# Designed miniproteins, single chains, part 13

Each design is a single chain, and the fold is of that chain. pLDDT is the mean over its residues in the fold that is shown.

## One batch from the design tools (miniprotein)

Design m426
Fold by ESMFold2-Fast:
Structure m426 (fold): chain A 81 residues (1-81)
Amino acid sequence: EPKIEVEKLPDGYKVTVTLREGEASSKEVLELQLSAPASEEDALALAKQIYDRYKDDKSLVKIVVEVTNDGKVTVTLYYKD
């Protein structure tokens, strides 16, 4: 089962989903814009949706979803080789 952590930032929320231990050798960044300010629930729901999509990738170490009060979403996928 993945470890899910939620952190309150001054300007939003950060959700970290850890699938495996160790350091990542590469990362992929996806940027999205929401039409409205996102809540903690929105950030968590998005993180779970991304986890469900990528959970079978054995190279995926960690997913970080950051959502700001202005609706900017940054999704970072961390991979091992």
Scores: mean pLDDT 79

Design m427
Fold by ESMFold2-Fast:
Structure m427 (fold): chain A 61 residues (1-61)
Amino acid sequence: SAEEQKKIGEGAKKKAEELKKETGGDSYSVGLISDDKAAVVAYKGDKETVEIISKEELAKA
Protein backbone atom coordinates (compact mmCIF):
# COMPACT_ATOMS: atom_id res chain seq x y z
CA SER A 1 0.00 0.00 0.00
CA ALA A 2 1.02 3.65 -0.24
CA GLU A 3 1.26 3.81 3.55
CA GLU A 4 3.68 0.86 3.63
CA GLN A 5 5.75 2.55 0.90
CA LYS A 6 6.02 5.70 3.03
CA LYS A 7 7.06 3.72 6.10
CA ILE A 8 9.67 1.81 4.09
CA GLY A 9 10.97 5.12 2.71
CA GLU A 10 11.30 6.64 6.19
CA GLY A 11 13.07 3.53 7.50
CA ALA A 12 15.38 3.57 4.49
CA LYS A 13 16.20 7.25 5.10
CA LYS A 14 17.11 6.47 8.72
CA LYS A 15 19.27 3.55 7.59
CA ALA A 16 20.96 5.75 4.95
CA GLU A 17 21.70 8.40 7.59
CA GLU A 18 23.22 5.71 9.83
CA LEU A 19 25.30 4.36 6.92
CA LYS A 20 26.50 7.90 6.15
CA LYS A 21 27.58 8.30 9.80
CA GLU A 22 29.33 4.90 9.86
CA THR A 23 31.24 5.58 6.62
CA GLY A 24 32.01 9.23 7.46
CA GLY A 25 30.11 10.11 4.30
CA ASP A 26 29.31 13.51 2.84
CA SER A 27 25.76 12.69 1.68
CA TYR A 28 23.25 9.89 1.24
CA SER A 29 20.42 8.80 -1.03
CA VAL A 30 17.57 6.31 -0.96
CA GLY A 31 15.98 4.36 -3.79
CA LEU A 32 12.96 2.10 -3.55
CA ILE A 33 13.57 -1.11 -5.53
CA SER A 34 10.21 -2.77 -4.84
CA ASP A 35 7.29 -2.56 -2.39
CA ASP A 36 9.35 -4.37 0.27
CA LYS A 37 12.97 -3.38 -0.51
CA ALA A 38 15.04 -0.22 -0.61
CA ALA A 39 18.61 0.63 -1.55
CA VAL A 40 20.46 3.02 0.77
CA VAL A 41 23.63 4.71 -0.43
CA ALA A 42 26.29 6.70 1.43
CA TYR A 43 28.75 8.81 -0.54
CA LYS A 44 32.24 9.76 0.56
CA GLY A 45 34.19 11.58 -2.13
CA ASP A 46 34.32 9.17 -5.08
CA LYS A 47 33.25 6.16 -2.98
CA GLU A 48 29.71 4.77 -2.75
CA THR A 49 28.56 2.30 -0.10
CA VAL A 50 25.30 0.56 -0.98
CA GLU A 51 23.03 -1.65 1.13
CA ILE A 52 19.80 -3.33 0.04
CA ILE A 53 17.38 -3.65 2.94
CA SER A 54 14.15 -5.62 3.25
CA LYS A 55 10.81 -4.39 4.60
CA GLU A 56 11.30 -6.48 7.76
CA GLU A 57 14.60 -4.75 8.52
CA LEU A 58 13.17 -1.29 7.70
CA ALA A 59 10.17 -1.89 9.98
CA LYS A 60 12.63 -2.71 12.79
CA ALA A 61 14.74 0.38 12.11
Scores: mean pLDDT 75

Design m428
Fold by ESMFold2-Fast:
Structure m428 (fold): chain A 103 residues (1-103)
Amino acid sequence: MLEKADPALVAALVAAAKAFIDAINAGDDEAALAAIARLTALVREAKTPEDKLAAATAVAMVLMAYGVAVAQGRELSEAVRAALDELSRLASEADREAMEELR
């Protein structure tokens, strides 16, 4: 799947996911919001099933990092939580569409 995705999109998704993880670890809500906005744009730009799966995978990694931060007692702003909820919704839609197309 990932080997058929646009390599530039995959690199951008990995960079944005890393930026989010770094921002969360630093407690930088503005940087976290910027990374979420970048991921959201990349998910919306994904057109092929392979690109949609790559985007959904990157978002799953971001949500895992968020879960770890919350478990460690880190408090994130309501804006970051709302942005993550929307990103999760878009990624779930992209994953579903990709799975239906790759049947």
Scores: mean pLDDT 82

Design m429
Fold by ESMFold2-Fast:
Structure m429 (fold): chain A 87 residues (1-87)
Amino acid sequence: MDKAIEESQKNLAENIRKLAEAAKERFPSVSVEKMERTAEIIRNKKHSLLTLSSVGAQALSVAVAIVLGEDEELAQKAVEKMYEIAE
């Protein structure tokens, strides 16, 4: 079970890092630094599957906003929520 959680953390952290790169190009007001810090926290601290799922849901909200290109405020709120949940 621990190995599955570690793999989920690694995958989530990497996905958040990729989202940060995409957000940097499309949303100038989104806190890319908070996304990068969230990825580092997810990688370096132990988290429950529930916490990982919650952070993943916020990351999905950011991804949807980026794809649509129209909801920078939703993206920023999701980034702040990810950071709060992970910390």
Scores: mean pLDDT 77

Design m430
Fold by ESMFold2-Fast:
Structure m430 (fold): chain A 74 residues (1-74)
Amino acid sequence: MTPEELLEEARESIARRAAERALSEEEVQFAKDVTFHEVLKLNPDWSEEEKAKLREEVEEAVAEAVREGERRRA
């Protein structure tokens, strides 16, 4: 699984959960941590720059997914 595929799967999963009910800050943080670590498990030899970029992509993807789920619920 590529990082992009994993991020897309995480976005859909998070959006579905956020559409069913409001997610707590702990749940959102857990989703960020799990997604980041799953990608790192597949790419342990990545550079610091690649890890920093992944962190930014995970933060953005999770935030977008939560907002999308909230829109579906509203």
Scores: mean pLDDT 79

Design m431
Fold by ESMFold2-Fast:
Structure m431 (fold): chain A 110 residues (1-110)
Amino acid sequence: KSLEELLKELARVNEELLKLALEIAEETDNKELVELAQEVKDKFLEFIYATIYGSKEEAIKKAKELMEEIKRLVALVREVEKDKDRVEEIERLAKRALELIKQIIKEIEK
């Protein structure tokens, strides 16, 4: 896939991940999960900006930062969400996002 197609797929997956995380945050009254979802959104925008306008090194650095924040989001969802199906959906979306980020890094390194 082209870099543009991978970035568009990552944007869709990230939107779904953040929507579900924010729904869980509202239902569980968890302010930390709201803040962490906002941090994932910010790191995603930084990563997109770096891939389009930055150096390869900066894009890879921002990718790693985004991946770590996604992992932190999943860990917090596992602690606060009691519905196993919703936890599994968050984990599936996060796994897909992490896979897309790794593919984008490989395309940038070519």
Scores: mean pLDDT 89

Design m432
Fold by ESMFold2-Fast:
Structure m432 (fold): chain A 97 residues (1-97)
Amino acid sequence: GMAELQKVTRQALERMEQAVLEGKYEEAIEIGKQASEKMFDLAYKETGGDIDKAVKLVEQQVTSLFISLSQIDPEMALKIVNAMSSVIRAKVEELRA
């Protein structure tokens, strides 16, 4: 169900917010990348291997993260989301190759 994906998103947000507030920007980006991998894997499993549906589910979670992080630091929110999107795109390209 969506519950596990939402839980991963919430836990990642809490960790990224803390890292950003502490000025640990590289750590925040790395948390985002690792969360993106797990979020995509969960969405891919939930959709029965439907890449397009998995991407749509993960994009919804990433948008939620961006909105929350941008209230703290909009520049870091953009950098984190761009890093997350790159990870998701790489996974999609590997699956479509």
Scores: mean pLDDT 88

Design m433
Fold by ESMFold2-Fast:
Structure m433 (fold): chain A 56 residues (1-56)
Amino acid sequence: SLKERAIAAGKAGNLDEAGGYLVALGTRGDSEGVLEAGKATGDPVLEKGARELSKW
């Protein structure tokens, strides 16, 4: 799934790829999925970005 790909990319340190998947989740209106994925990556930048996307 898109959420699983975001988490895997983020944990691997591929922040650009992870960010792209988080944006895709946000544009689909999956606010819960964006927040969950952002937190699960463990990266503070991705988590912050996910919180902003979740407000859309």
Scores: mean pLDDT 78

Design m434
Fold by ESMFold2-Fast:
Structure m434 (fold): chain A 65 residues (1-65)
Amino acid sequence: EAERYRELARALAERFGVSLEVAEFAVLAARATGYDVERAAELLVERFGLSRALAEEMVRFIIEA
């Protein structure tokens, strides 16, 4: 539910040193793409200018959580 995704976003922000806004978007992107690492990472690269490698690692962390 919403609380679980907020906690996941907080953990992601802490793990990767990104803002909570970036982490919340990463969780949303992962869910919206059906946990497709490449597609979700592309959204993060386009929206926030993250490196593709960092974006992919963030999405993989979400899937493994």
Scores: mean pLDDT 83

Design m435
Fold by ESMFold2-Fast:
Structure m435 (fold): chain A 70 residues (1-70)
Amino acid sequence: SPAVENARLAVEDAIERGDIDALKKLIETLKQRLTPEEVREVLRYGLDIAEKMNRQEIKEILEEALKEVE
């Protein structure tokens, strides 16, 4: 899905910059525009990136967001 691919790129950019505020706003936008399944897919993708980059605070934010999606 082009929407899911675009969401993955946006999440990756926010994680690489370490912009927590932008990441949180992006997650809320994705919840409004994507299905719960698509949101979970994008958040899991973000978790893999956060883990590879050793970004613990971002990983915790993504894990919390994933638990709140159904």
Scores: mean pLDDT 86

Design m436
Fold by ESMFold2-Fast:
Structure m436 (fold): chain A 108 residues (1-108)
Amino acid sequence: AEAAAVEAEATKELLEFARRIAEAVKNGDAEKLLEIAEELDRLAARYAEEGREEVAARFRAMAELARQLARILEKYNGKADVSVSIELDPETQQPEIVIKAPRETRAV
């Protein structure tokens, strides 16, 4: 019960971070994505200290995702049309962030 409760809370936190990442991407806010990545790294460190290495790894993965999105937004000067969604992996039934590459502007 206790371990399951912690995993449920971690999943809830990850979903909230996914929402914040999607909002920052929609707003073209690379600085906000870097702030989110730092917050995710702090939570990952905390979960690792508590012996929850698998949970810590998921938070670190999301932090790296936020950094990659920040780099993409910086490269495109905040004009990247990036869609972010949360989907369930059909094999693991775990929530995953799906990111679609920005569309290249067609030169006419």
Scores: mean pLDDT 71

Design m437
Fold by ESMFold2-Fast:
Structure m437 (fold): chain A 95 residues (1-95)
Amino acid sequence: SHLEELEERIAELYEEMKKNKDDVEKNAKLAAEIAKLLEEYLKNSSLSPSTRELVEILIEVAKKAAEEGKTFEEMEKEIEERILEARKKRAAERA
């Protein structure tokens, strides 16, 4: 399916970023393409609210990396921090 093709391409680009983790310029270009593909995935997917929130976090981090230039480690850390915040928010809604 088109969604499976998008997932495969996003995964390939992410692995390319890992291989070039300290190449900020290359990672910025890869992040721009990942953001575009993630936006297309989000537009064409029926996702649960929590999964949609995770994809939106990935899009925001990728766009920031494309604009500002980030190392792979900086992007990974920001993704982890934002996911943790989202999880804490959902836990609080249940309390």
Scores: mean pLDDT 83

Design m438
Fold by ESMFold2-Fast:
Structure m438 (fold): chain A 83 residues (1-83)
Amino acid sequence: GGFEVGDILEIRTEDGRRYIGIAETPATKPGDILVIKVPGSDAKITIKITELFGSDSASGVVVDSDLLPVGTKVTITRLGKKE
C-alpha cells in the first residue's frame, strides 16, 4: 500500500489541473509527507496524505509547492515506476 521512491504519480486537482511527477519520499499511511518532483523542471509538490485507497491511489492536501496553492486538495494515482 501507498507510494515508494521512484513511483510515477499522476496528481489531479478538483479544478481539473493535472501533473505527472516522480515520488522522492515514501508515503504509506495518512499523515505521511509525499514529495513529488515534476520531470523537466526543478518544481516540486509536497503533499500530506489524508487517505489511502487500495494499492495505487490516495487523497492529500498540498503543504508546499511551486505549482499549486497550499491547501489544494489532490488525488494521487500511481502510473508505474521509474526503475
Scores: mean pLDDT 84

Design m439
Fold by ESMFold2-Fast:
Structure m439 (fold): chain A 70 residues (1-70)
Amino acid sequence: SEAEKIAEEAFKQIDEYFKTLSFEEALGKALEIVRKTMEQLLKISKEAAEKFAEEAEKYLREKVEKQKKA
């Protein structure tokens, strides 16, 4: 679906940020992508937006935790 494609593209961009930028820059840009993606998904499906928000929160939480252990 369009919602799945939007979510997948957002995660690919976020993953690239964490691979290519400093942690601080990657986190900032990732949060901006999450915000914009949520706005797009809410126009299509509230359920898809809620699922994306949950997955994005988990992903970013894991990145922050990993950074604290390094």
Scores: mean pLDDT 83

Design m440
Fold by ESMFold2-Fast:
Structure m440 (fold): chain A 108 residues (1-108)
Amino acid sequence: SEAEKLSEEIKEALAKEENRETMLEAIPGVVADIAEAFGLSEEEKEELIELATKALEGDEEAAEKLAEFLKKKAKLPETSVNMFKAMMISDKEAAEKYLAAMKEELAA
C-alpha cells in the first residue's frame, strides 16, 4: 500500500513541469550522497543519473532499472530505495516529509 501511495504522489508531482525541472537539477546531489555512502564508482554514478533522468521523463522501464540498480549495485535496502523515489518528488515539502519519516524509521 505504501508503494502504491508513493507511486501516485510521484506521478502527481511529476505532472507539474516546474517540479520536474527542480528534480533534474537535484539529481546530481542525491547521486553524490548515495555514492559517498555506498562507494559507487564514477561509471555507476553516470548510469544512476541517466536512469533517474529518464525515469523523471516518464520512462517506466528506466524507473524499474533504477530500482534494480540501487538494490544490486548499491546494495540498498528496499526502504532506502523508497526514500530515493520519494526524493525524486520535486515538491520540497513532500521531500522533507519523507526524509523525516525515514529518519524516524531508522531511529527505531
Scores: mean pLDDT 58

Design m441
Fold by ESMFold2-Fast:
Structure m441 (fold): chain A 75 residues (1-75)
Amino acid sequence: PPSLEEVKELLKKQREEIEKNKEELAKNLTEEHVEDARAYKARIEEIRATSELEEPQRLVADEQLEIAEWIIEQG
């Protein structure tokens, strides 16, 4: 599995990319993207509630949840 350092670096790069393209991403969001984000959020919350995640996996789950919530807010 990826190390904690590798996960943190990957998440940092992902955040920078999202922030750089935030307006363009928001403009290109469809109802389908929002629906998919709602389903994905529910799945992540289920995994967090039912699975004992290691710290790297928890960081990924938290970041994915934040992205999903942002997409939902745009719709």
Scores: mean pLDDT 75

Design m442
Fold by ESMFold2-Fast:
Structure m442 (fold): chain A 67 residues (1-67)
Amino acid sequence: SDDERLRLQRLVVQAMEDSAVDVGDGESPEDAIRRAREATDRALRDLARRLGVSPSTVRRIYDEVRA
């Protein structure tokens, strides 16, 4: 249902927030962007594994949240 989808969206947003990293002192912008992307991708895969849903389902919800 839409309500279940909305609940999953909240979990995806929470996983993204929990995986957020601050820029390190002396870290290049390219390295910071790469590290942030890697952290997000890992968090989404870990969330899919924990919830027992496919990674594609979590990625689709992530894309919907980003608009």
Scores: mean pLDDT 72

Design m443
Fold by ESMFold2-Fast:
Structure m443 (fold): chain A 70 residues (1-70)
Amino acid sequence: MEAIRAAAERAAELMSVYPPDDMLANAAVARASLLKQADAESDKEKAEELRLRGEILADTVEAQVARLRA
């Protein structure tokens, strides 16, 4: 969990050089990629981790965008 959150925070920080709409678009593409990998993963535990990584990334980027818009 903590490693996934730290990676998401770093990704959001790196994306902060782009406009908020581009940050959200990039996060959506990354989440979709992780979900496709999860759907192809035969190991249920690994598939669930990939889905969780996508959700945490999306949530983290949305929170960062909210701060930039506030």
Scores: mean pLDDT 77

Design m444
Fold by ESMFold2-Fast:
Structure m444 (fold): chain A 90 residues (1-90)
Amino acid sequence: MKEELLKLLDRLEEEASKVKHESIKNAVIMSAELMKKVIEEVDIELARSFALRIVDNQIENAELLAKMGVKEAEEVKKELERLREEIEKL
């Protein structure tokens, strides 16, 4: 379960690296790195809860940026929503 969660975060970082908007790219990558660090230090239930909270916050931020006209934020939001669904299935 922890290994699956870490692999999902690796995929998120790879997808984020393709985002042309530097601030959004860096924010998503930093969030993924923070989640990985916490996952290694805590039990899986707490790690999953923490990851879901961070992903939910990033989805809300991406939705706000998309409403402000940042097109790249809509693609990032879709990837974050997919990640959230995959984390919930763990």
Scores: mean pLDDT 78

Design m445
Fold by ESMFold2-Fast:
Structure m445 (fold): chain A 58 residues (1-58)
Amino acid sequence: LLARISALGAEITAGLKAGDAPSVEQNRQLARLGEAEHAYVFDKDPAKAEAILDELEA
């Protein structure tokens, strides 16, 4: 799951450099990705994390 979170984060932020602003859409996706990481790491709920990642990959 952490590998999927890292890969999606890299894809969402692909092409961003210092001084670039993420789009509204990218910010939404990054916030959702953070929820997936929190669910997996702190809530210990991999099913919830996987559901969020599947939503982002759709």
Scores: mean pLDDT 75

Design m446
Fold by ESMFold2-Fast:
Structure m446 (fold): chain A 75 residues (1-75)
Amino acid sequence: LAEELKEIAAKFSDGQLRDLIKLATGLESVPDSVVDALKAGDISPLLELLERHATGPLSAEEKLRNFIEFMKSLL
């Protein structure tokens, strides 16, 4: 998951990544630290945002898998 997410995230700009995370979480703003962590291969900040803010009865890992598949659908 972390390696796959890092590879997919590299295909988007920082602004595009922020917009995608905003769409997935419903947040008005996403900290730069979350985008920076993703680009470094650290998925933990994104997992925490998805767990707390993304709607549905899914686990954080399942929400992350859905986010990765959504990103892939845009490529």
Scores: mean pLDDT 78

Design m447
Fold by ESMFold2-Fast:
Order: C-alpha cells, then sequence, then structure tokens
Structure m447 (fold): chain A 93 residues (1-93)
C-alpha cells in the first residue's frame, strides 16, 4: 500500500523516495503544502501525512521530540482526533 511504502521510506531514510511519494499528496493537501512552504522537512510532512491517513501509525516520544515544533503540534492534534473518532464509532453502536 502507499502508506506502507511511505513508512518504509522513512525507516530507510530514503529522502528521494519520500519526496516522490509525497509529491502527489502535497498537490492534493493545501495544509501539507503550506507547512512544506514554511520550511518543514519532508520527514515532518511524511509523519503528519501518516498521522492523518494511517490509523495504526505511531511513533516513539524520541521521534516526536525530533520533529519541527509545528509538525509535533499537528501530529498530536491528529492523534487526538483519531482517538476521538474511535470513541464516537464505539458509542454510535
Amino acid sequence: SFLQQLRNAIENNDDDLIESLLQEALDNDPELNTLYQKGLSLKDIAYIYLAKHDPEFSISSSQLSSLHPEARTRFIELDIEKGVEAIKQAVMR
């Protein structure tokens, strides 16, 4: 899957592959494009993308601390939103 390819690219520190995979995502997500234009790294953008689209994606506290402050904040917000959505799905049944 695309998400698995992106995770593997991050784990291998393959910046060229991360850029190639994210190019289409940046064109389709104005938020990610804005963050990238502000100078966030491709790795920061990749972590935010995975937080948005991969419900099983998680990172260590050490990895979270290595992110740009804006990327860290957005990652945490998306992780909270994911948790809230899971609770809503459970209570609607």
Scores: mean pLDDT 78

Design m448
Fold by ESMFold2-Fast:
Formats: C-alpha cells, sequence, structure tokens
Structure m448 (fold): chain A 77 residues (1-77)
C-alpha cells in the first residue's frame, strides 16, 4: 500500500509538470486514468485515499477546471 501511495504521488507530480504546457482538463483526465488503474492494486485503506483523488480529478476533467494537485499530493504524503 505504501508503494501504491508513492506511485500515486509520482503520477500527481508528473501531472503538475504537465500543467505547465498542457490543457488542465486533459492532464486531469490522463491522471484520473492512471490513478484508477493503480487503485485496482491498492489495499482497502489506500483505495479510500485514491477514491478522493479520483473524485477531485474527475470534477476537474468534467468541469474543465485546474485540479488542486498540490493539495492532493499533500493529502497522500
Amino acid sequence: SEEVLKEAIRILKEAKEQLKTKDPSKVANEALGRISELAEKADEDTVVLLTLVMIELSIASHYNVKPNLDGLIKALE
């Protein structure tokens, strides 16, 4: 589960870098897909945290708003 959280943080940090050059909605949608796939490997406690991340990324993608990636990274650390 710790390795899953570290990978989720890595995905979100990569997404933060992509926000410098890419459309926020596209970045959020791509990160959502990667976190969703990672959640399939997660234990019960880690899935709850990743579900929160997926909800925020889904909202950002659907409403075309910039995701709060710094807040999400902090929540997983």
Scores: mean pLDDT 85

Design m449
Fold by ESMFold2-Fast:
Structure m449 (fold): chain A 100 residues (1-100)
Amino acid sequence: ERNEVLALGKMVLEAAKALGDEEAVKKVEEIMKTETDVKTMAEKLRDVAIEMIKKYSPSIAELVSKEKDPLKGLKKATVALNGILAGKSEEEIKKMMDAV
């Protein structure tokens, strides 16, 4: 799981850079450097991704926040961020997230 969470964290970091979200970049880098607990790392990375998504779609951010499993939530958040970067509609992003 640690390697999977680190890979997802790198995806959130690249999305933050692509979106120009400097605060999200700083938060993701700090979490990945300092957090030793895998579950806590996934939760914190998910929460940063949710705040990034919220700036573009509050409804998609709400759907991600309802996922109680931190790793699955982080996966859904990465899919949503990729959809936002690709210019997908909220309905298309919801379908992509449902595939997780």
Scores: mean pLDDT 85

Design m450
Fold by ESMFold2-Fast:
Structure m450 (fold): chain A 81 residues (1-81)
Amino acid sequence: ALGDLIDDSEETGKQQLSQITDPAQREKVQAKLDELLESLRKAKKASSEGNGIEESKYLQESYKKMKDTTDAVNAALAAQA
């Protein structure tokens, strides 16, 4: 369910943020995670309103933002290694 995806993304994001020691990298990842969660919440709202077009739009944006967040986490962790 979309709610489960939001909860899982938030929990995974918090765990990944806890592994980032550089404050600037953590702030950058947090910003991307916030954008992802906002997009997912908009998709969930559109879904609850029966607006399939807006739901699809925000899910596509969420897919791209999920990749961006993952890339930012990997870059931050690689910089620590």
Scores: mean pLDDT 84

Design m451
Fold by ESMFold2-Fast:
Structure m451 (fold): chain A 91 residues (1-91)
Amino acid sequence: SMAEEEEIRKRSNTTGDKEAIEKDIDIAMKRMQEAVENLIAVYEYIKASPEEEKEKLTKRLKEALEKRDYEKIREIQEEAKAAVAARKAAA
């Protein structure tokens, strides 16, 4: 439909549109919330681990953050979420 194509063009070309800005803010806020939830999961995983593993995990995470290795950070977050979920299911 021509009306649908106009709507797509409007969304693509209206970086100053209030509705488009509000939607972009909502998406950014949702991504920020997901990032905070992932950080909490990593913290809980580290906290529940033995002291030697806490040191290794903290070092691994710190090195990944310093190098801005987002793939490695994601791996650590996924490992943390899986471990927290497994421990919660076992409890």
Scores: mean pLDDT 72

Design m452
Fold by ESMFold2-Fast:
Structure m452 (fold): chain A 68 residues (1-68)
Amino acid sequence: MKVVVKALSEEKFEVLSVEGEIVAVGPDGEKVKLEEGMIVERVTLLGEAVLEDGTVLPGKEIIEVETE
C-alpha cells in the first residue's frame, strides 16, 4: 500500500492517490483518513500510518513524493 503526494509547500502536501485505506495519525493523536485531493500537513504524513488490516507503519515507508 502507498500514498503518492505532491508538495505544495514545506509544510503542506496534496494527496494525489491512495492505494487502499490508510489513516494517518497526527502529533496530537488525531486520526485522518487519507483521500485523493486532501491537503495534509507534513507532521501528520511523517507520523504513523494505520493500514486497512490494522498494520502500523512509519509514514515515510508508504509516502511517495511526486517530483515534477
Scores: mean pLDDT 78

Design m453
Fold by ESMFold2-Fast:
Structure m453 (fold): chain A 92 residues (1-92)
Amino acid sequence: SKKTEALKVIGEAAEKIAELAEKASEEAKTEVGKVLQEGLEKAGGADTVEEMRKVFEEAAKEAAEILGKDDEELAEKAREVMREALEKIEKL
């Protein structure tokens, strides 16, 4: 289903952002992990692909802001991962 495909895209993007957070401080890594986990749980409970997309976008933006406090280059890479994932979801 389109919801299953969207969850897969979101999960893969969250994993990539978590990998970027491994290069950040322990504090930033912990905060990003929490934001991504809460975002994935909320997306999994969403009724529509559009709602899942919005939830993921909010979580990814928050994760990028957290990473940007340590390293703006990590934040830019996280925003790129987000953009690619959102484009894939739109094509579903």
Scores: mean pLDDT 88

Design m454
Fold by ESMFold2-Fast:
Structure m454 (fold): chain A 100 residues (1-100)
Amino acid sequence: SAAAERGLKDGLRAAELASDDSASVEQAVGAALLAIGGGTLVVLGYRQGKVSKEEAIAALEKGLKAGEEAAKNAKGENAKFGGEGAAKSLKGSLDYLKSL
């Protein structure tokens, strides 16, 4: 569905933004918020029957790994904060989805 595709795209973009070592605090906060929105849209897509559970899990796991890698490789505090925030947000959505 369009909503699930947008959610996946926004989640992946959040992880990419969090990997910027020069990121401002505003960019880091933006990355975390984008990951929350993206993860939520993927879960909603599954609950509405527009995305399979396997597809939703794969999308969230891909976003989570990207966020974790961004946080691990971050040299700046804002980039690290953004990556960790994005990863935690996507992990929460993934854990919720797996509980269903």
Scores: mean pLDDT 71

Design m455
Fold by ESMFold2-Fast:
Structure m455 (fold): chain A 86 residues (1-86)
Amino acid sequence: SPEEIGKLAEEALRAFSAGDLARFRELVERIVEMLRKAGLEEEAERIRELADQAIAAKEAGDTASAWAHLQEMLVLVSEAIRKLKA
């Protein structure tokens, strides 16, 4: 459901902020699977790409790039949720 995807995105943001990148990846994969089941496969792939970029930047110590990729990912999740509600 759109509400469940929103909850997962909020949990993913908290995990990322806490430095729990394994939990962040797990939560993003759940979002990706839900979007694919809803027929939003292109959006799911892009969200996964941005999540991988955010993780790579965070692991490299590039906090600014990590947050930029995370914010872009969250914008796409919000757009996908709006599309599912329409």
Scores: mean pLDDT 88

Design m456
Fold by ESMFold2-Fast:
Structure m456 (fold): chain A 85 residues (1-85)
Amino acid sequence: MDAQIQQLEAQLAELEAQLAKNPTEELWDQAIDVAGQLLRLTLQRGETVASTVQALAAAQGIDAAVAATKERLRAMRKEAEEKKK
């Protein structure tokens, strides 16, 4: 279990670095998926005091991260379209 969490953390860090160099919708989706898997494993490990409260907070955090990343992607796409006329 610990090795799997470490691997997912390393994978997420690599995806974040790739997003900084060449952000794409595919890399964005992969980063969200990996982050979700990491969160689920951490919760299953029993590091939460109250599973219901932690699950709610985690869901809200993911929603906010998704919204922010989506807004960033839309801004970049709009810039590319304007450059093409």
Scores: mean pLDDT 62

Design m457
Fold by ESMFold2-Fast:
Structure m457 (fold): chain A 61 residues (1-61)
Amino acid sequence: RVNALLTTLLDPRASDEAKLAAFRELVALEPEYAAAYATLALQVITDPAHRAEVRRLAATY
């Protein structure tokens, strides 16, 4: 499951919305890795609103 979500998060053809959804599920499954997943998400998500949501979610962990 985690590997499938990482594949979606890092897929250059995936939409920012799909990447954000994968990030949300990754931090729900492994909250101890929220900061690492946020770092990866911010490298691949370009939309400012989705980037802000990644930072907001990471700050809650």
Scores: mean pLDDT 81

Design m458
Fold by ESMFold2-Fast:
Structure m458 (fold): chain A 59 residues (1-59)
Amino acid sequence: MTYTLTIEAKSEEELEIALITLNELAKDNPEIKVEKVGKYTIKVSSPNEELIKLLEEGI
């Protein structure tokens, strides 16, 4: 089962920082998939529900 979180950035700079940060996280956690799905929207997917919940809650 795959869990997804959608993150909406407030600016292009915030989007770029979020993409860099999430891609660095995915480097250590290869089960994480990060993709840009809209102009300011990032989709994060993982089979790990707890990891998605942690990202959604911010810790």
Scores: mean pLDDT 77

Design m459
Fold by ESMFold2-Fast:
Structure m459 (fold): chain A 75 residues (1-75)
Amino acid sequence: SSMDDRMKKMKLVLDMHDIVRQIRNSDEKQRRDILDDLLKKGLLTKDEQQKMLSLPSPDLQAQGFDAVFTKRVSK
């Protein structure tokens, strides 16, 4: 139902905001593990993961994921 879809989307949005915060506050190893987990769950493509890992800071990597997430759930 549309209500079930809305609840799933809301949970995904909340989970994604927590992930963005985790990426921003992670060390390099933790950040790689987070992005690998997102890839395994199908929430990132391999190309998106590689682009994010190439960004020079955790804040930029978190912003990159936030942009991808926002595009998928809001646009």
Scores: mean pLDDT 74

Design m460
Fold by ESMFold2-Fast:
Structure m460 (fold): chain A 74 residues (1-74)
Amino acid sequence: DLLDTDSGLPAITDPITGKVFTSGQEYYQNVVEAYKVTPDSTVVDPLTGEVFPYEELPTVVGRLVAHTMFGFKA
């Protein structure tokens, strides 16, 4: 990876535990492990507070990270 923004990433706060992460990947793993989320569960987007089904979790986390690192432009 050519990007060195790990220390510069904005904090992602878990809305249930209040734990802070600087990586979308770490946040994703924490949600899966802490809640043992099933495919029919819902997840809260920490940036918007909107509720999404578990199957959308990777997309939600991806958007959080993209807003910070890449500034999505397609």
Scores: mean pLDDT 53

